# Designed miniproteins, single chains, continued (3): the designs that were tried, part 73

Each design is a single chain, and the fold is of that chain. pLDDT is the mean over its residues in the fold that is shown.

## One batch from the design tools (miniprotein)

Design m10511
Fold by ESMFold2-Fast:
Structure m10511 (fold): chain A 96 residues (1-96)
Amino acid sequence: MKEELLNQAKKYADEAVKTARELAEKYPEIRDYAIGAVQAINAALTAIESGDKERALQAVDLAVELAKKMYDIHPEAKKFLELVEKFRELVEKILE
């Protein structure tokens, strides 16, 4: 079960990173937030794999906060926010 949850989290992370890259290319105004959110997603995955629950939660919360800022600037970032929120849900389940 935890292995399946981690695999699902990685799939959502990959889709989120791809979506962030596409948004950053289209919208320079959110590029720095998109880069930060991608770094936070990758930091959360690294923290999960190293067993650092506190760092994983801090990183995923940062990714969601940055995704919300992107959505406030451009409505087109809605898909990215939804992917990052699903990633957070999976991370929270892994860390239970």
Scores: mean pLDDT 87

Design m10512
Fold by ESMFold2-Fast:
Structure m10512 (fold): chain A 98 residues (1-98)
Amino acid sequence: SRLQALVRELNDALREYGLARAEEAGDEEAKARIEAIAEPIRDEGVAGLRELEAAGVKLSDDQIASAEAYAERLRAMGTEEARRLAEAVLEIARLLRE
């Protein structure tokens, strides 16, 4: 589904941002990528959550912890789009908890 594709892009972008870490050291591309997909993920989230649930998608404790850590980093970006994406990530993690 579109939501599954967006979640994959989100995971890739969050990993890249996590590896970059320091804003001064060139995390701007990963940051822009995360912000660019924030709205599509948020908008698809409500419609697609039941698709993920029906498909039996569950997150491990490690994946949930990673999502929570990245949500904190997204909020630290200081943009409204990043904040909304962080909330969407946490909501998805909560609903797909094993």
Scores: mean pLDDT 60

Design m10513
Fold by ESMFold2-Fast:
Structure m10513 (fold): chain A 80 residues (1-80)
Amino acid sequence: SSTLEKIKKILEELPSMSAEEAVKKILEFINEVDSDKLSKEEVELLIEVLRKAAEMTKDEEVKEILELWAESLEKYLEAL
């Protein structure tokens, strides 16, 4: 899906971005997607990508934010 392509592009570009741009891109993505319209499998893949991106970042603050968002999505899945 276009959603997964967008996430993958962010992941691939992450090492070339500043911490500020990475956080901005991910926030914009989350704000653009209607989380209520995402399938369970899409949310699960998004969680995986966010956690992988967190492991690849050199910025501890960016890492923490990405991990927190992954945790929030995991809680959302439990509520579905």
Scores: mean pLDDT 72

Design m10514
Fold by ESMFold2-Fast:
Structure m10514 (fold): chain A 90 residues (1-90)
Amino acid sequence: DELKRLARLQHEINDLLQEIMKKLSEEEKKKLSEYWQERLRKSTAAVKNGDLEAAKQVLKDMAEYLREQAEKLGDEETAQKLQELLEELE
């Protein structure tokens, strides 16, 4: 079930978000939270419309954004986990 697969990937990406958030300043946390809420809205709308390809693309964008944040923080482990999730989204 592709919908269940996307939901699991979203959950795993959100867990990695929490790891990144612990390492950010308050200003960076606010920016990341605003980005994340907008992406979650887009993903939810795509799923409700039956557009699983659009939902998958939103998850790819979220995972790539977090991977860039992890790399900037020198968090190689979190960056690697996000790269693995990006590969699953192909």
Scores: mean pLDDT 84

Design m10515
Fold by ESMFold2-Fast:
Structure m10515 (fold): chain A 92 residues (1-92)
Amino acid sequence: SREELIDAGLEKLREELLAAGVPEELVERFVALLREFLLHGTEEQKAALSAGLLALGDELEALRARGELRTERELLLEAVRRAIELLEAVLA
């Protein structure tokens, strides 16, 4: 089913983020919010997430240009934190 495919993909994402050193509490929050969005997201929420991801990408690039994100790990951690905030806002 679609739900089984989503759950399989999210489990792999969870394992990859943990292996990359993302804290478990952030991974569990991100996966739970992403699951809710993938299963129940409306077309309006999809548009809001798309716009928010473009803005998030610009913000992360600006932080890198200022030397505030020096490593790939720091970039990944900030990206996950901001993606959680974006998903929480979109799903509210």
Scores: mean pLDDT 87

Design m10516
Fold by ESMFold2-Fast:
Structure m10516 (fold): chain A 88 residues (1-88)
Amino acid sequence: QTVVLSKQEQEFEAKKGEKVTVTFTITNPSTTQPATATLEVYDKETGEVLASQTATNIAPGETVTLTLTFTAPKDGKYVAVASVTVQV
């Protein structure tokens, strides 16, 4: 099944109508498996995913940059999470 190899998380605050750009640099730490990297931004209070981007077939040891832009629907706290997963 899917195995999570790494996870990076950044909490931040935004105001309603604010355009926010989040960027994460992701490395596939696997030596044998291609990986999928997913960047999601969600509302900390509700857990609603507001935006996501996925990169697939990241080679062993390869580094990719994921960038995501969204407009904040309300004043509050948000979480950006970048995860690297492999299939076993």
Scores: mean pLDDT 81

Design m10517
Fold by ESMFold2-Fast:
Structure m10517 (fold): chain A 72 residues (1-72)
Amino acid sequence: EKEFLKKLLELSEEILEGVKLIIDGVKNTILKIHPDMSEEERKELEEEVEKLKEKAEESTKKKEKEYKELLK
């Protein structure tokens, strides 16, 4: 049981990296589809994308902490 949770923690880190790559891919696609975006709009998109990646990372770290407490 606890060994299974450890393996899930390792896998969750790999999944998080995959999610970050998908987020970056979507951002780059939006920029290509909307080349006429203003400098302000591009900055806002970049900031929202970075916040989304940070939120995903924080959520992952929170779950890792919860699972590590269960493993103790």
Scores: mean pLDDT 77

Design m10518
Fold by ESMFold2-Fast:
Structure m10518 (fold): chain A 81 residues (1-81)
Amino acid sequence: SAAEFQAIVDRARAVLDEGIALARQQGDTKLVDALEAKRAELDALAASGDTSPAAILDVEVTLGVVEIRLSVLKLEQKRQS
């Protein structure tokens, strides 16, 4: 549903924003640029109104990859603390 799509988009945005903040704190400008580009792609997809199975899959893949990356960033931060 549109509500389910919006919920997964909102979660992906939150995870990306946290990842961008951690990457900035760590001084990884290339990772910041990559995550900001992914955030812009997600915003464009959400703004398109396309809730097709392909669009939902794109958001789900993005969410999964970014959640894994955020976990790695948090572990790195914990080791550097």
Scores: mean pLDDT 80

Design m10519
Fold by ESMFold2-Fast:
Parts: structure tokens; sequence; C-alpha cells
Structure m10519 (fold): chain A 76 residues (1-76)
């Protein structure tokens, strides 16, 4: 499964918009930073998929999951 460069750009733009809204909904600055770092890793995962690097995409996705979990813990 591969993404075209155009599809990757569209997904990244949508992700950036969603991440900005999510960050704005948080009150904890550490949770906001964790969510931003998670979004950065999701962008890198999308870029890796666009170039066919499934291993790099999986690694970045795993890091994004860790940051998302951390943001949730900080908001609890």
Amino acid sequence: MTLTPEQAEEMIAQLEAIAAEEVASLSNPEAQEALRLGAEHLKRAIEALARGDEAAAAEHYAKAREYGRRAAELEA
C-alpha cells in the first residue's frame, strides 16, 4: 500500500488542521507539546508510506501512539 505524493500532502494538511484543533482543546501545556510531537511523527509516517518505506512508517506511527497516550495521561 503506497500513497501518491499528492495524497500524502492532502493527508498531512488534514492532519495539521485536526492536530491544531485538538491541541487548542487541551489545557495542559505538556499535553499540548506531547500531541504536537505525536502529530509530527504521524506526518513522518505518511511521508514514509508515500516513498514505500513501510518499516519507517510503522516506527513513526508507534512513536505517535506513545505521544498520544502521554497527552491523554497528562490531561487525566
Scores: mean pLDDT 81

Design m10520
Fold by ESMFold2-Fast:
Structure m10520 (fold): chain A 83 residues (1-83)
Amino acid sequence: MKELEKRLEELEKEVERLLERAKKLGDKDTQKEAEKVLEKIKELRKKGPTEEEVKELEREVAVLQTALSIREIGEQFDKELAE
């Protein structure tokens, strides 16, 4: 469905941005998880996604965003407070 395809496209862009941010932080664990999510998105696009599958990916992306944000906040505090 066009609606599910649009959501997957947005998730793909979001995960690509997370991967770029993780690379800047040197966060190899988050980079690996982001790459795995990108592969899942590509696989679902080939197979035809269901709403359940898209919801599950949205949850995985939200978890990655939270983990990366915590790491970014920690790095900012360390840099700003140490200077």
Scores: mean pLDDT 78

Design m10521
Fold by ESMFold2-Fast:
Structure m10521 (fold): chain A 81 residues (1-81)
Amino acid sequence: SAEIDALLAEILELVSEILSTLSEEEKRQFNRLFRELWEALEAGDLERAEAVFAEIKKLVPEHAEKLARIEALLREIARLR
């Protein structure tokens, strides 16, 4: 839907902003964890998704506000399904 596409676009913009501040090693770790998050969400495994998201928060604690926005956007996508 157009609403979900708009929310996904905002998530991708926030992810891009986070990635722009990270070292090459941190970018690799972040991309791996974000892939695992999407795989967990696609599988409907909310427990695994929460665990992976907690690892992302530990990797980039300086981006806590952007991560909180991403979490809110993901919850909104789940509500629209």
Scores: mean pLDDT 84

Design m10522
Fold by ESMFold2-Fast:
Structure m10522 (fold): chain A 93 residues (1-93)
Amino acid sequence: LSAELEAAVAEMEPRARELEGVDGRASMEALMAELAAKSPVMAAAVTLQRAIADRLPPSPELLAALELLARAFENDDPESAEALRERIAELRA
């Protein structure tokens, strides 16, 4: 995992524990927004997750988010990077 992703996840853990007693969905959305502001990789992941949840058609924004995510994985996990690029090719077809 990239150093940015590791840092973002580490920052999320204490915040998630603080929010356990409140509305989990609203709290999770707030955490995801905070992570997206701190890391372009997390911003791409949040965009992808929302697109999947909302069943959005493949947009240039979704494709760009997937490409950014694939680049983030190239050094640490080349197999996941390839899988994402195959998915991008399917969505472009």
Scores: mean pLDDT 63

Design m10523
Fold by ESMFold2-Fast:
Structure m10523 (fold): chain A 71 residues (1-71)
Amino acid sequence: KKELKEQILKSLEDMIAEAERLGAPPEVLARLRELYEKFKAIPDDNLKEIAEVYLEAGGLFNEVLARKREA
């Protein structure tokens, strides 16, 4: 379970880097970084909260991708 949390942290770091590369708005980047810090504080066995934070971050990243396609 701790290994899963570390893998998701790396995925969040990758999402932040890619969102920055795609020119995401500063407020979106700030929210992704906030979610990353929140994720670090979640207990390893709290799978529901881990999933909720990861889904929120993924949703924000998908919005960045969608806006890039429209612009």
Scores: mean pLDDT 77

Design m10524
Fold by ESMFold2-Fast:
Structure m10524 (fold): chain A 71 residues (1-71)
Amino acid sequence: MIEVSMSFATFEDAAAVASRLAKQGYEVSIRRLADGRYAVTVQAESEEEAKRIEEAMREVAEELARQRALA
């Protein structure tokens, strides 16, 4: 299996990404890193699935960044 992971500055951002992936049927974990960031991790069955998961994580991260820019 292929591990897909992305780190976020806040738990709120990590939880939003994890929630989106969980709704799509993925098993998601969140871990606090030593530097205070939060890692969202998903196991993929194939390289194609890993690419889809990465794309979904990136899309949510960009949406959250845009919301912050408008504040």
Scores: mean pLDDT 80

Design m10525
Fold by ESMFold2-Fast:
Structure m10525 (fold): chain A 77 residues (1-77)
Amino acid sequence: AEGGAQGARDAAERSGGKASPMVAGTHGYLGALRAGDSPEAAFGSGLGAVIKASLNGGYATPEQAAEGARQGAIAGA
């Protein structure tokens, strides 16, 4: 859960506070896998981060990317 959120947050911070859906989703997914989440929960983290970035016109802040990843992990688990 928190690994995906941290991955997505860090990626958005490195992107100057505006992560694209692909950047937020990829790092949410990888962060979840590194934290030991199942592939299904990790996919949920990635998808949740993508959705948050997409709904904001193609960008997510670190907080939004992390929230999307958390919501997606919960839905995927």
Scores: mean pLDDT 80

Design m10526
Fold by ESMFold2-Fast:
Structure m10526 (fold): chain A 92 residues (1-92)
Amino acid sequence: GTAMLLFQDARRVAPEVARELGEKFQLTARQVDAMERRGIRATAGEGLELEVQGRILSDEEAKDRARQLTRDAVAEAAERLAAGASPEEVVA
């Protein structure tokens, strides 16, 4: 369903975005891992909500939405880590 499509694409996008922002903000490997996990979790949660609403996405729509949601979630995680949040707080 839609949840699985968003989850699968988030798993592809999140590592790349987390690495990019981790390098830009000089974050630790542990912080980068937390950003990746947060991006996947946030996108998977949105995918589940869309699926519960009966929203069916094409592969292209799912890819575009997952990319945007994952980038936004990873960027927010990077900002929170820079502000002193723990990796554990960011993943939640």
Scores: mean pLDDT 85

Design m10527
Fold by ESMFold2-Fast:
Structure m10527 (fold): chain A 69 residues (1-69)
Amino acid sequence: MKKTLRVIPKSGDPEKVADEVIKVIEEAGGKVYSATVTRNGVLIEGEITDEAIEKIKKLPSVSAVFEAS
């Protein structure tokens, strides 16, 4: 299902957090169409599974995940 997620980094480089999140999505059988680093976090648009979202929430580099509208 097509979703847009806003990922809030906990610490470090937001571009590295974006790369880590993209890998989690792809490994869980999803696909990323775009990833944009903003002041309000990393915006990721793609085919994202619920399994990927739960894994992203557990990443040490991630503070919070929201579904963006």
Scores: mean pLDDT 80

Design m10528
Fold by ESMFold2-Fast:
Structure m10528 (fold): chain A 116 residues (1-116)
Amino acid sequence: SMKKKAEELLNKAETLTLEGLKRAMEAYKKSKEEAKKVLEETAEELEKLAEEAAKISEEAGKLLRGMAEAFRAAAELMEVSPAEGFRRAAEIAREAGDEGTAEILERAARGLEAEE
């Protein structure tokens, strides 16, 4: 049953990742500070899942920690360059296997790189 629990934690992490990215896009409509907060909150939840996954599988724990670190990097980039923050978010979406969300985030980044 430990293998099944590790798979459930990985699936939950993918769902949180994609939902976190979509929430960050929505939060950005209010401010980059709100988007940063959503990215940091998503990283924190992924770190908690990584700790639980590591108790069952070191490999699963490392994967989830990598996802959390990617969200923290996106949050740092969002503060100094929202376009770079969204570009990093697109990479996270692609690594999670959601190319549709990645394309939306890449289009958002390109829009932010252009004036109006």
Scores: mean pLDDT 85

Design m10529
Fold by ESMFold2-Fast:
Structure m10529 (fold): chain A 120 residues (1-120)
Amino acid sequence: MEEFKELLKKAIEHLDQAIEHLEEAIEALDAGDAEGAIAHLREAKRYVEQAIKYLEKAKEIEPSKDSELTSLINALKGIIRGLDAAIDAVRAGDLEKAKQLAEKALLALKRLKDELEEIL
């Protein structure tokens, strides 16, 4: 039980870091700072990828939570695709589209973090 909870706590900590970087990316987009926005979007993506790794380890320890954790992992993989699309939009000079994609990812991350905290 403690090992499972520790993995979930580490996943939540990484999602908190991803949320912080996404908020900073949105701020950079509002300021017209394309390079800063890309840097923060990349960091948010890295933290989401780390959260997925912890959740995959948690699935191995607690099979009764497999379907629930698989759903969360798939949703997080969807967010990674959204972050890649946001980075591509910044590179294309479409900061408005990038901001819309980043804001959608932020709302989704906050919801998934809340769902993960309910499993804990």
Scores: mean pLDDT 90

Design m10530
Fold by ESMFold2-Fast:
Structure m10530 (fold): chain A 106 residues (1-106)
Amino acid sequence: EEEEIRLRVLRAAAKLFLEKGFENTTLEDIAKEAGVSVSTVERVIKEEFKSKEDLFNYLKKRAEERQKLIDEAVKKGRELGISPELLDWIRFTGNVPLAKEILEKA
């Protein structure tokens, strides 16, 4: 319900910020990509992030944290003898669940 709408808005924003940059991405662009109204996008942002800039910073921080986890998992995976092909897949797809599984191996 509300969580599904929230995730759709966040995914749309992340995609557009990556493709067009923060300054060139409008709330209308996010609404079209997410398949919701502009008023819904504004509501989601105001309820949780308070601004488009806060949303961008949140998504950027999550991307940086995800990249750090993946880099650590790839390093650990090499030490464990995991195949280079699987490590490249994790790196290029940003697969956090697989990265966490590797890090859980002592």
Scores: mean pLDDT 77

Design m10531
Fold by ESMFold2-Fast:
Structure m10531 (fold): chain A 71 residues (1-71)
Amino acid sequence: LSTVERVVLAEFERVGLTEEKVEELIELAKKDLEKAKEKAISYGMEHLKDFSKEELIKKLEAILKQLRSLK
């Protein structure tokens, strides 16, 4: 990970965005996109509000992969 990516991921963890919560968001996005977006916004990911279902899932999967690499 680049320094910038590590800083962004640390900020996500600071606001309570853990691997478990990202996994929950991915499953929620598959079932209910609106609720997944609301939860993502509450975790500080306001920029995801305009994402499609496929874009949101792809972005969350990328974030999950990054969080796992920080262990």
Scores: mean pLDDT 71

Design m10532
Fold by ESMFold2-Fast:
Structure m10532 (fold): chain A 80 residues (1-80)
Amino acid sequence: SMEERLQAIFDRGLEELKKAKTIEEVKSILERLADEVAPYNPVLADLIRKLIETVEELMKKGKDYLIEALKQAVEKGLSI
């Protein structure tokens, strides 16, 4: 299903984000994630792209804040 495909994309993206060491790596991962999601859920892709604008602020607080923000964007996008 589309939901199963989206879940697989996010599982891979979250794993990569946990391993990322730089803001540029994080932005690259999120851009690719948005591109992969766009054919299935363009609203969710837009929410992820908006999250990229706040990456530097979130990463100053810690990577866990970024991961939580992404999870919230996913939950919101999937509820629309």
Scores: mean pLDDT 83

Design m10533
Fold by ESMFold2-Fast:
Structure m10533 (fold): chain A 93 residues (1-93)
Amino acid sequence: GDLEAEILIGVMQIIIGVAEVAGTISDSEAERFLELAEEAFELAKEDVEKLKELLALVDRAIALMKKHGVSQSIIDRMQALREEIRRKLEELE
């Protein structure tokens, strides 16, 4: 539901913000972020504003993961999710 999507997006904002300040992210942290992002995408449904917030967070996550040498397989999965979110936004707008 909308509230659950809002909570997940808030948690993801904290995780990425902490990782950006700490200057580090592990593969296990990146995997956990991907799981949260996938769940948030399902819960957002047709909420354009939530999908836009999620897309921005996924973009920040991808940049951080690339900078800190996270496994390419996790980066590829995150990029695939990004394209799904972007396509859904194009369909809704």
Scores: mean pLDDT 85

Design m10534
Fold by ESMFold2-Fast:
Structure m10534 (fold): chain A 65 residues (1-65)
Amino acid sequence: MSQFEKELSKIEELLNESLKSGKITEEQREEILQQAKQSLQDLLDNKASDEEVQQVIDKFLELAK
């Protein structure tokens, strides 16, 4: 599995916990997950630096809290 698949999985797990605790709706969970997938794919396609990729991942992890 790629590094990005692992990081996306972490975001998905945090979003599922937020949904279970009532912090977000199912609709918001799906929206954030789709945005994360798109952003990570765009970074991969553009050969972004590891630092830029990590910054985007960190932003989605904070949003999922």
Scores: mean pLDDT 74

Design m10535
Fold by ESMFold2-Fast:
Structure m10535 (fold): chain A 90 residues (1-90)
Amino acid sequence: MKEKIEELRKKAEEYENQAKTFKEMSDIYRKLAEEYEKKDPQLAKKYRGLAIFYENKAKSYEKQADIYRGEADYLENPEAKKKLEEVLKK
């Protein structure tokens, strides 16, 4: 049990760090899209698509991190599962 809780918390941290990286990539591509709107509208469109793609990836990884944290919390205290389910519904 303790090893499984530790593994889940480590996975949550890894996914949260990846989500942060994807957010940074989204910001970079958003800036590139804005810069290239005047120079190359076709390239700007591609960069906007990448910005949206990485933003969605970041949100997905954040949700997965929340799930892993909730699973770890549930193993320590079953009542924590209800709180996770409420967060995921919204």
Scores: mean pLDDT 83

Design m10536
Fold by ESMFold2-Fast:
Structure m10536 (fold): chain A 58 residues (1-58)
Amino acid sequence: MEEIYYVESKTDKGLSEALKAYAIDNGIKLTKEQAEEAVKRAQETYPGLEFEIKKIKL
């Protein structure tokens, strides 16, 4: 089975659900390294929000 990673907001459930749906529907596959870079950029862009890396098994 293939694993994909995505970025999730710890405090904004609606944003987290939208990001997860977008990743699944558009076949966006992030490596663990790419997910780590995405978290860093998200923290720099939205410093008031907390983010974490999640994975989905397909």
Scores: mean pLDDT 64

Design m10537
Fold by ESMFold2-Fast:
Structure m10537 (fold): chain A 82 residues (1-82)
Amino acid sequence: MAEIEEARRRAEEARRRIAEINKQLQETVAKARLGDPEEAERQITEATLKGSQEMTQAARDRLAAERRLEELEARLRAELAA
């Protein structure tokens, strides 16, 4: 069942990536607020734009990995029922 374990690792990796992107964005926003308002606006806008693109891609990767895992788990349940 190496395939199920690999799919599980990929799904977890995708979830960690999404969490890391969110964490970095929150940290960038919090840090920017401590500085000059004009520079904060630019930094937040740039980070949000970049984070949005990365988040969209990571979300697609996560959905693909989760779907793969579901397919493998469904096959395992069917084998156990046989």
Scores: mean pLDDT 79

Design m10538
Fold by ESMFold2-Fast:
Parts: sequence; structure tokens; C-alpha cells
Structure m10538 (fold): chain A 58 residues (1-58)
Amino acid sequence: MNQWYTLIKEAYDAKKESVYFGNVTPQEIAVIEQAVNELGINAKIEYGKGREVKVVFV
């Protein structure tokens, strides 16, 4: 289990609207995408400027 899975799960369980990650590599983005899929939640991944990503819970 990776840190991205834990952070996304905690945000979702806390009923947050989104969780933001800064300074992520393309490899880390793939891990974030995998974590969302493994959690089975309905979420949209939005890419920001540079190495930034936001997971928006739908």
C-alpha cells in the first residue's frame, strides 16, 4: 500500500470535495490513478500547471 492510496482514502472518508498533490512525477501520477481505481471510488483527476494533480470526488 502506498501513501497516495492512504491520503486519497482519508480525504474521501472525511467527505472532502478533493485532495491536492503538488510536485508529483508522471510515475507518481500513474500510482495516484491506480489508487483511485483500487479504492473503487468515482473521482476525476485534474492536472494543474507543472507537476500538480487534484483528485476531485464526484
Scores: mean pLDDT 80

Design m10539
Fold by ESMFold2-Fast:
Structure m10539 (fold): chain A 69 residues (1-69)
Amino acid sequence: SMDEKLQQLQEEYDRRAQELNAEFQAQLKELDQNNATPEQYRQWMVEAIRRTGDLVDELIAERKKIKES
């Protein structure tokens, strides 16, 4: 059913979000260990925001495909 497909999609993206968050935390740890500059922290934050937005946009697009099928 559509509801089962939407639930499966949500579970997939929840997992991807957890993986992405783990990647961001690992990157932050490396920045801390390497005594990164404020500019390097800002660039990391901007990239993290961008990649999170991309994941949200992908989820919205995939939900639309299921609803329109």
Scores: mean pLDDT 89

Design m10540
Fold by ESMFold2-Fast:
Structure m10540 (fold): chain A 97 residues (1-97)
Amino acid sequence: SREELKRLMREIVLIVAEITLKYLYARLVARETGDPEIAALTEEIARIAQEASRLELEALQAARAGDLERVRAILEELRELLRRTDELMAELKRLDA
């Protein structure tokens, strides 16, 4: 339904925003510390943020086509990217301590 597509797209936008904010934080820590291990984690998070943005655009196209199943599949992919981002952020915070 149109309302279900709106709810799914809202969740997608929020997940992509969260990944982006975590990337911006990681980039700040990498610049402040100069630590090459933190820089490597930040680069991995950057790649995830790029993939998340690509998936958001695909979700917008699928939503415009009324492809509810594809939007749900993209949301699950984004949830996995967020979980991976959280793992990398935990490691980054451990190295910054």
Scores: mean pLDDT 91

Design m10541
Fold by ESMFold2-Fast:
Structure m10541 (fold): chain A 71 residues (1-71)
Amino acid sequence: ELEELLKKIEELLKQIQAELGDSYMRTANELGELRRKLAEELAKHLAEVISQIENDLKQLTEELQRILDEL
């Protein structure tokens, strides 16, 4: 599930890149940092945090879709 959400986010960022150019690079860098932090949190507290992380990724996916829809 997390893997699918991350791939969905990557696809949305590719679409946004086609529309926004430089603005996309900032968002992609922020996503990279988020991905690293999620991996670290999962390593420490898998059972407790996975649901929260999934909700955070779903919210990010929705926000990226909103941005794409407004272009």
Scores: mean pLDDT 71

Design m10542
Fold by ESMFold2-Fast:
Structure m10542 (fold): chain A 85 residues (1-85)
Amino acid sequence: SEAQQRLENLGVGDFEQALHFLELLKKAEENKDRLATDEEAEELLERAREAGLSDEEIEGLKALIEQGASVEELELYLELLKYLR
């Protein structure tokens, strides 16, 4: 539901982008118990910085990692943040 709300909030006119987010959501559901290793978390945070995310958005990703978000959930959130700016 939260991912659905995020997709709706994007005002998705790009069907390919919507399909990409739905595939990421499916992978997140299938891998919800696959917690990020410290190495995977650092790599994801570095990718976010290189993608031009703000320090506040990076801090949000760190909070999700601390809450035990799966690698696939973090990938989904990173892609959503990149799309939203």
Scores: mean pLDDT 72

Design m10543
Fold by ESMFold2-Fast:
Structure m10543 (fold): chain A 80 residues (1-80)
Amino acid sequence: SLEEELEEIFEELKKERPDIPEEVIESLREPFLEYYKKKMKDLPKEKKYEVLKLVAGRVVNEDKPFSEELFDEALKKVLE
């Protein structure tokens, strides 16, 4: 299900990136779900995870305000 896939993706991110505060990861949950519905429905789970991982890394490393543009940039990199 969508809910199971999302939970697995977020749990994997928490395991791979323990350096990212949990509240930062959780703040991405709703924006990621919105973006999933818009542009990622047909992507494999692994590609969806790579998009999330790239966005989370940029949010924490660059202290950037969240934006849909970050997801668009990550998606382009994952699809190339």
Scores: mean pLDDT 79

Design m10544
Fold by ESMFold2-Fast:
Structure m10544 (fold): chain A 79 residues (1-79)
Amino acid sequence: SMEELREKIKELIEILKNSKDDKEILEALQELIQLMREDPRAKEILKEEGAMEPIIKAGQSKNKEVAKAAKEALALLLS
């Protein structure tokens, strides 16, 4: 449902904001990327729930895999 998708996206955004674990952040970014590729509703929900700022911040990570995933997520969100 739309509600279940929104709650999942909110959970992933909170991981990006609150986690100090690069593995958790990377997995959350990869899941957001998958959701945007598989569900046409996901991009609008990410925008409404404020995913832009935490994704941009993750793109500044010293962890190259986190920064790469964040850049991919941002490109998908802006397309």
Scores: mean pLDDT 90

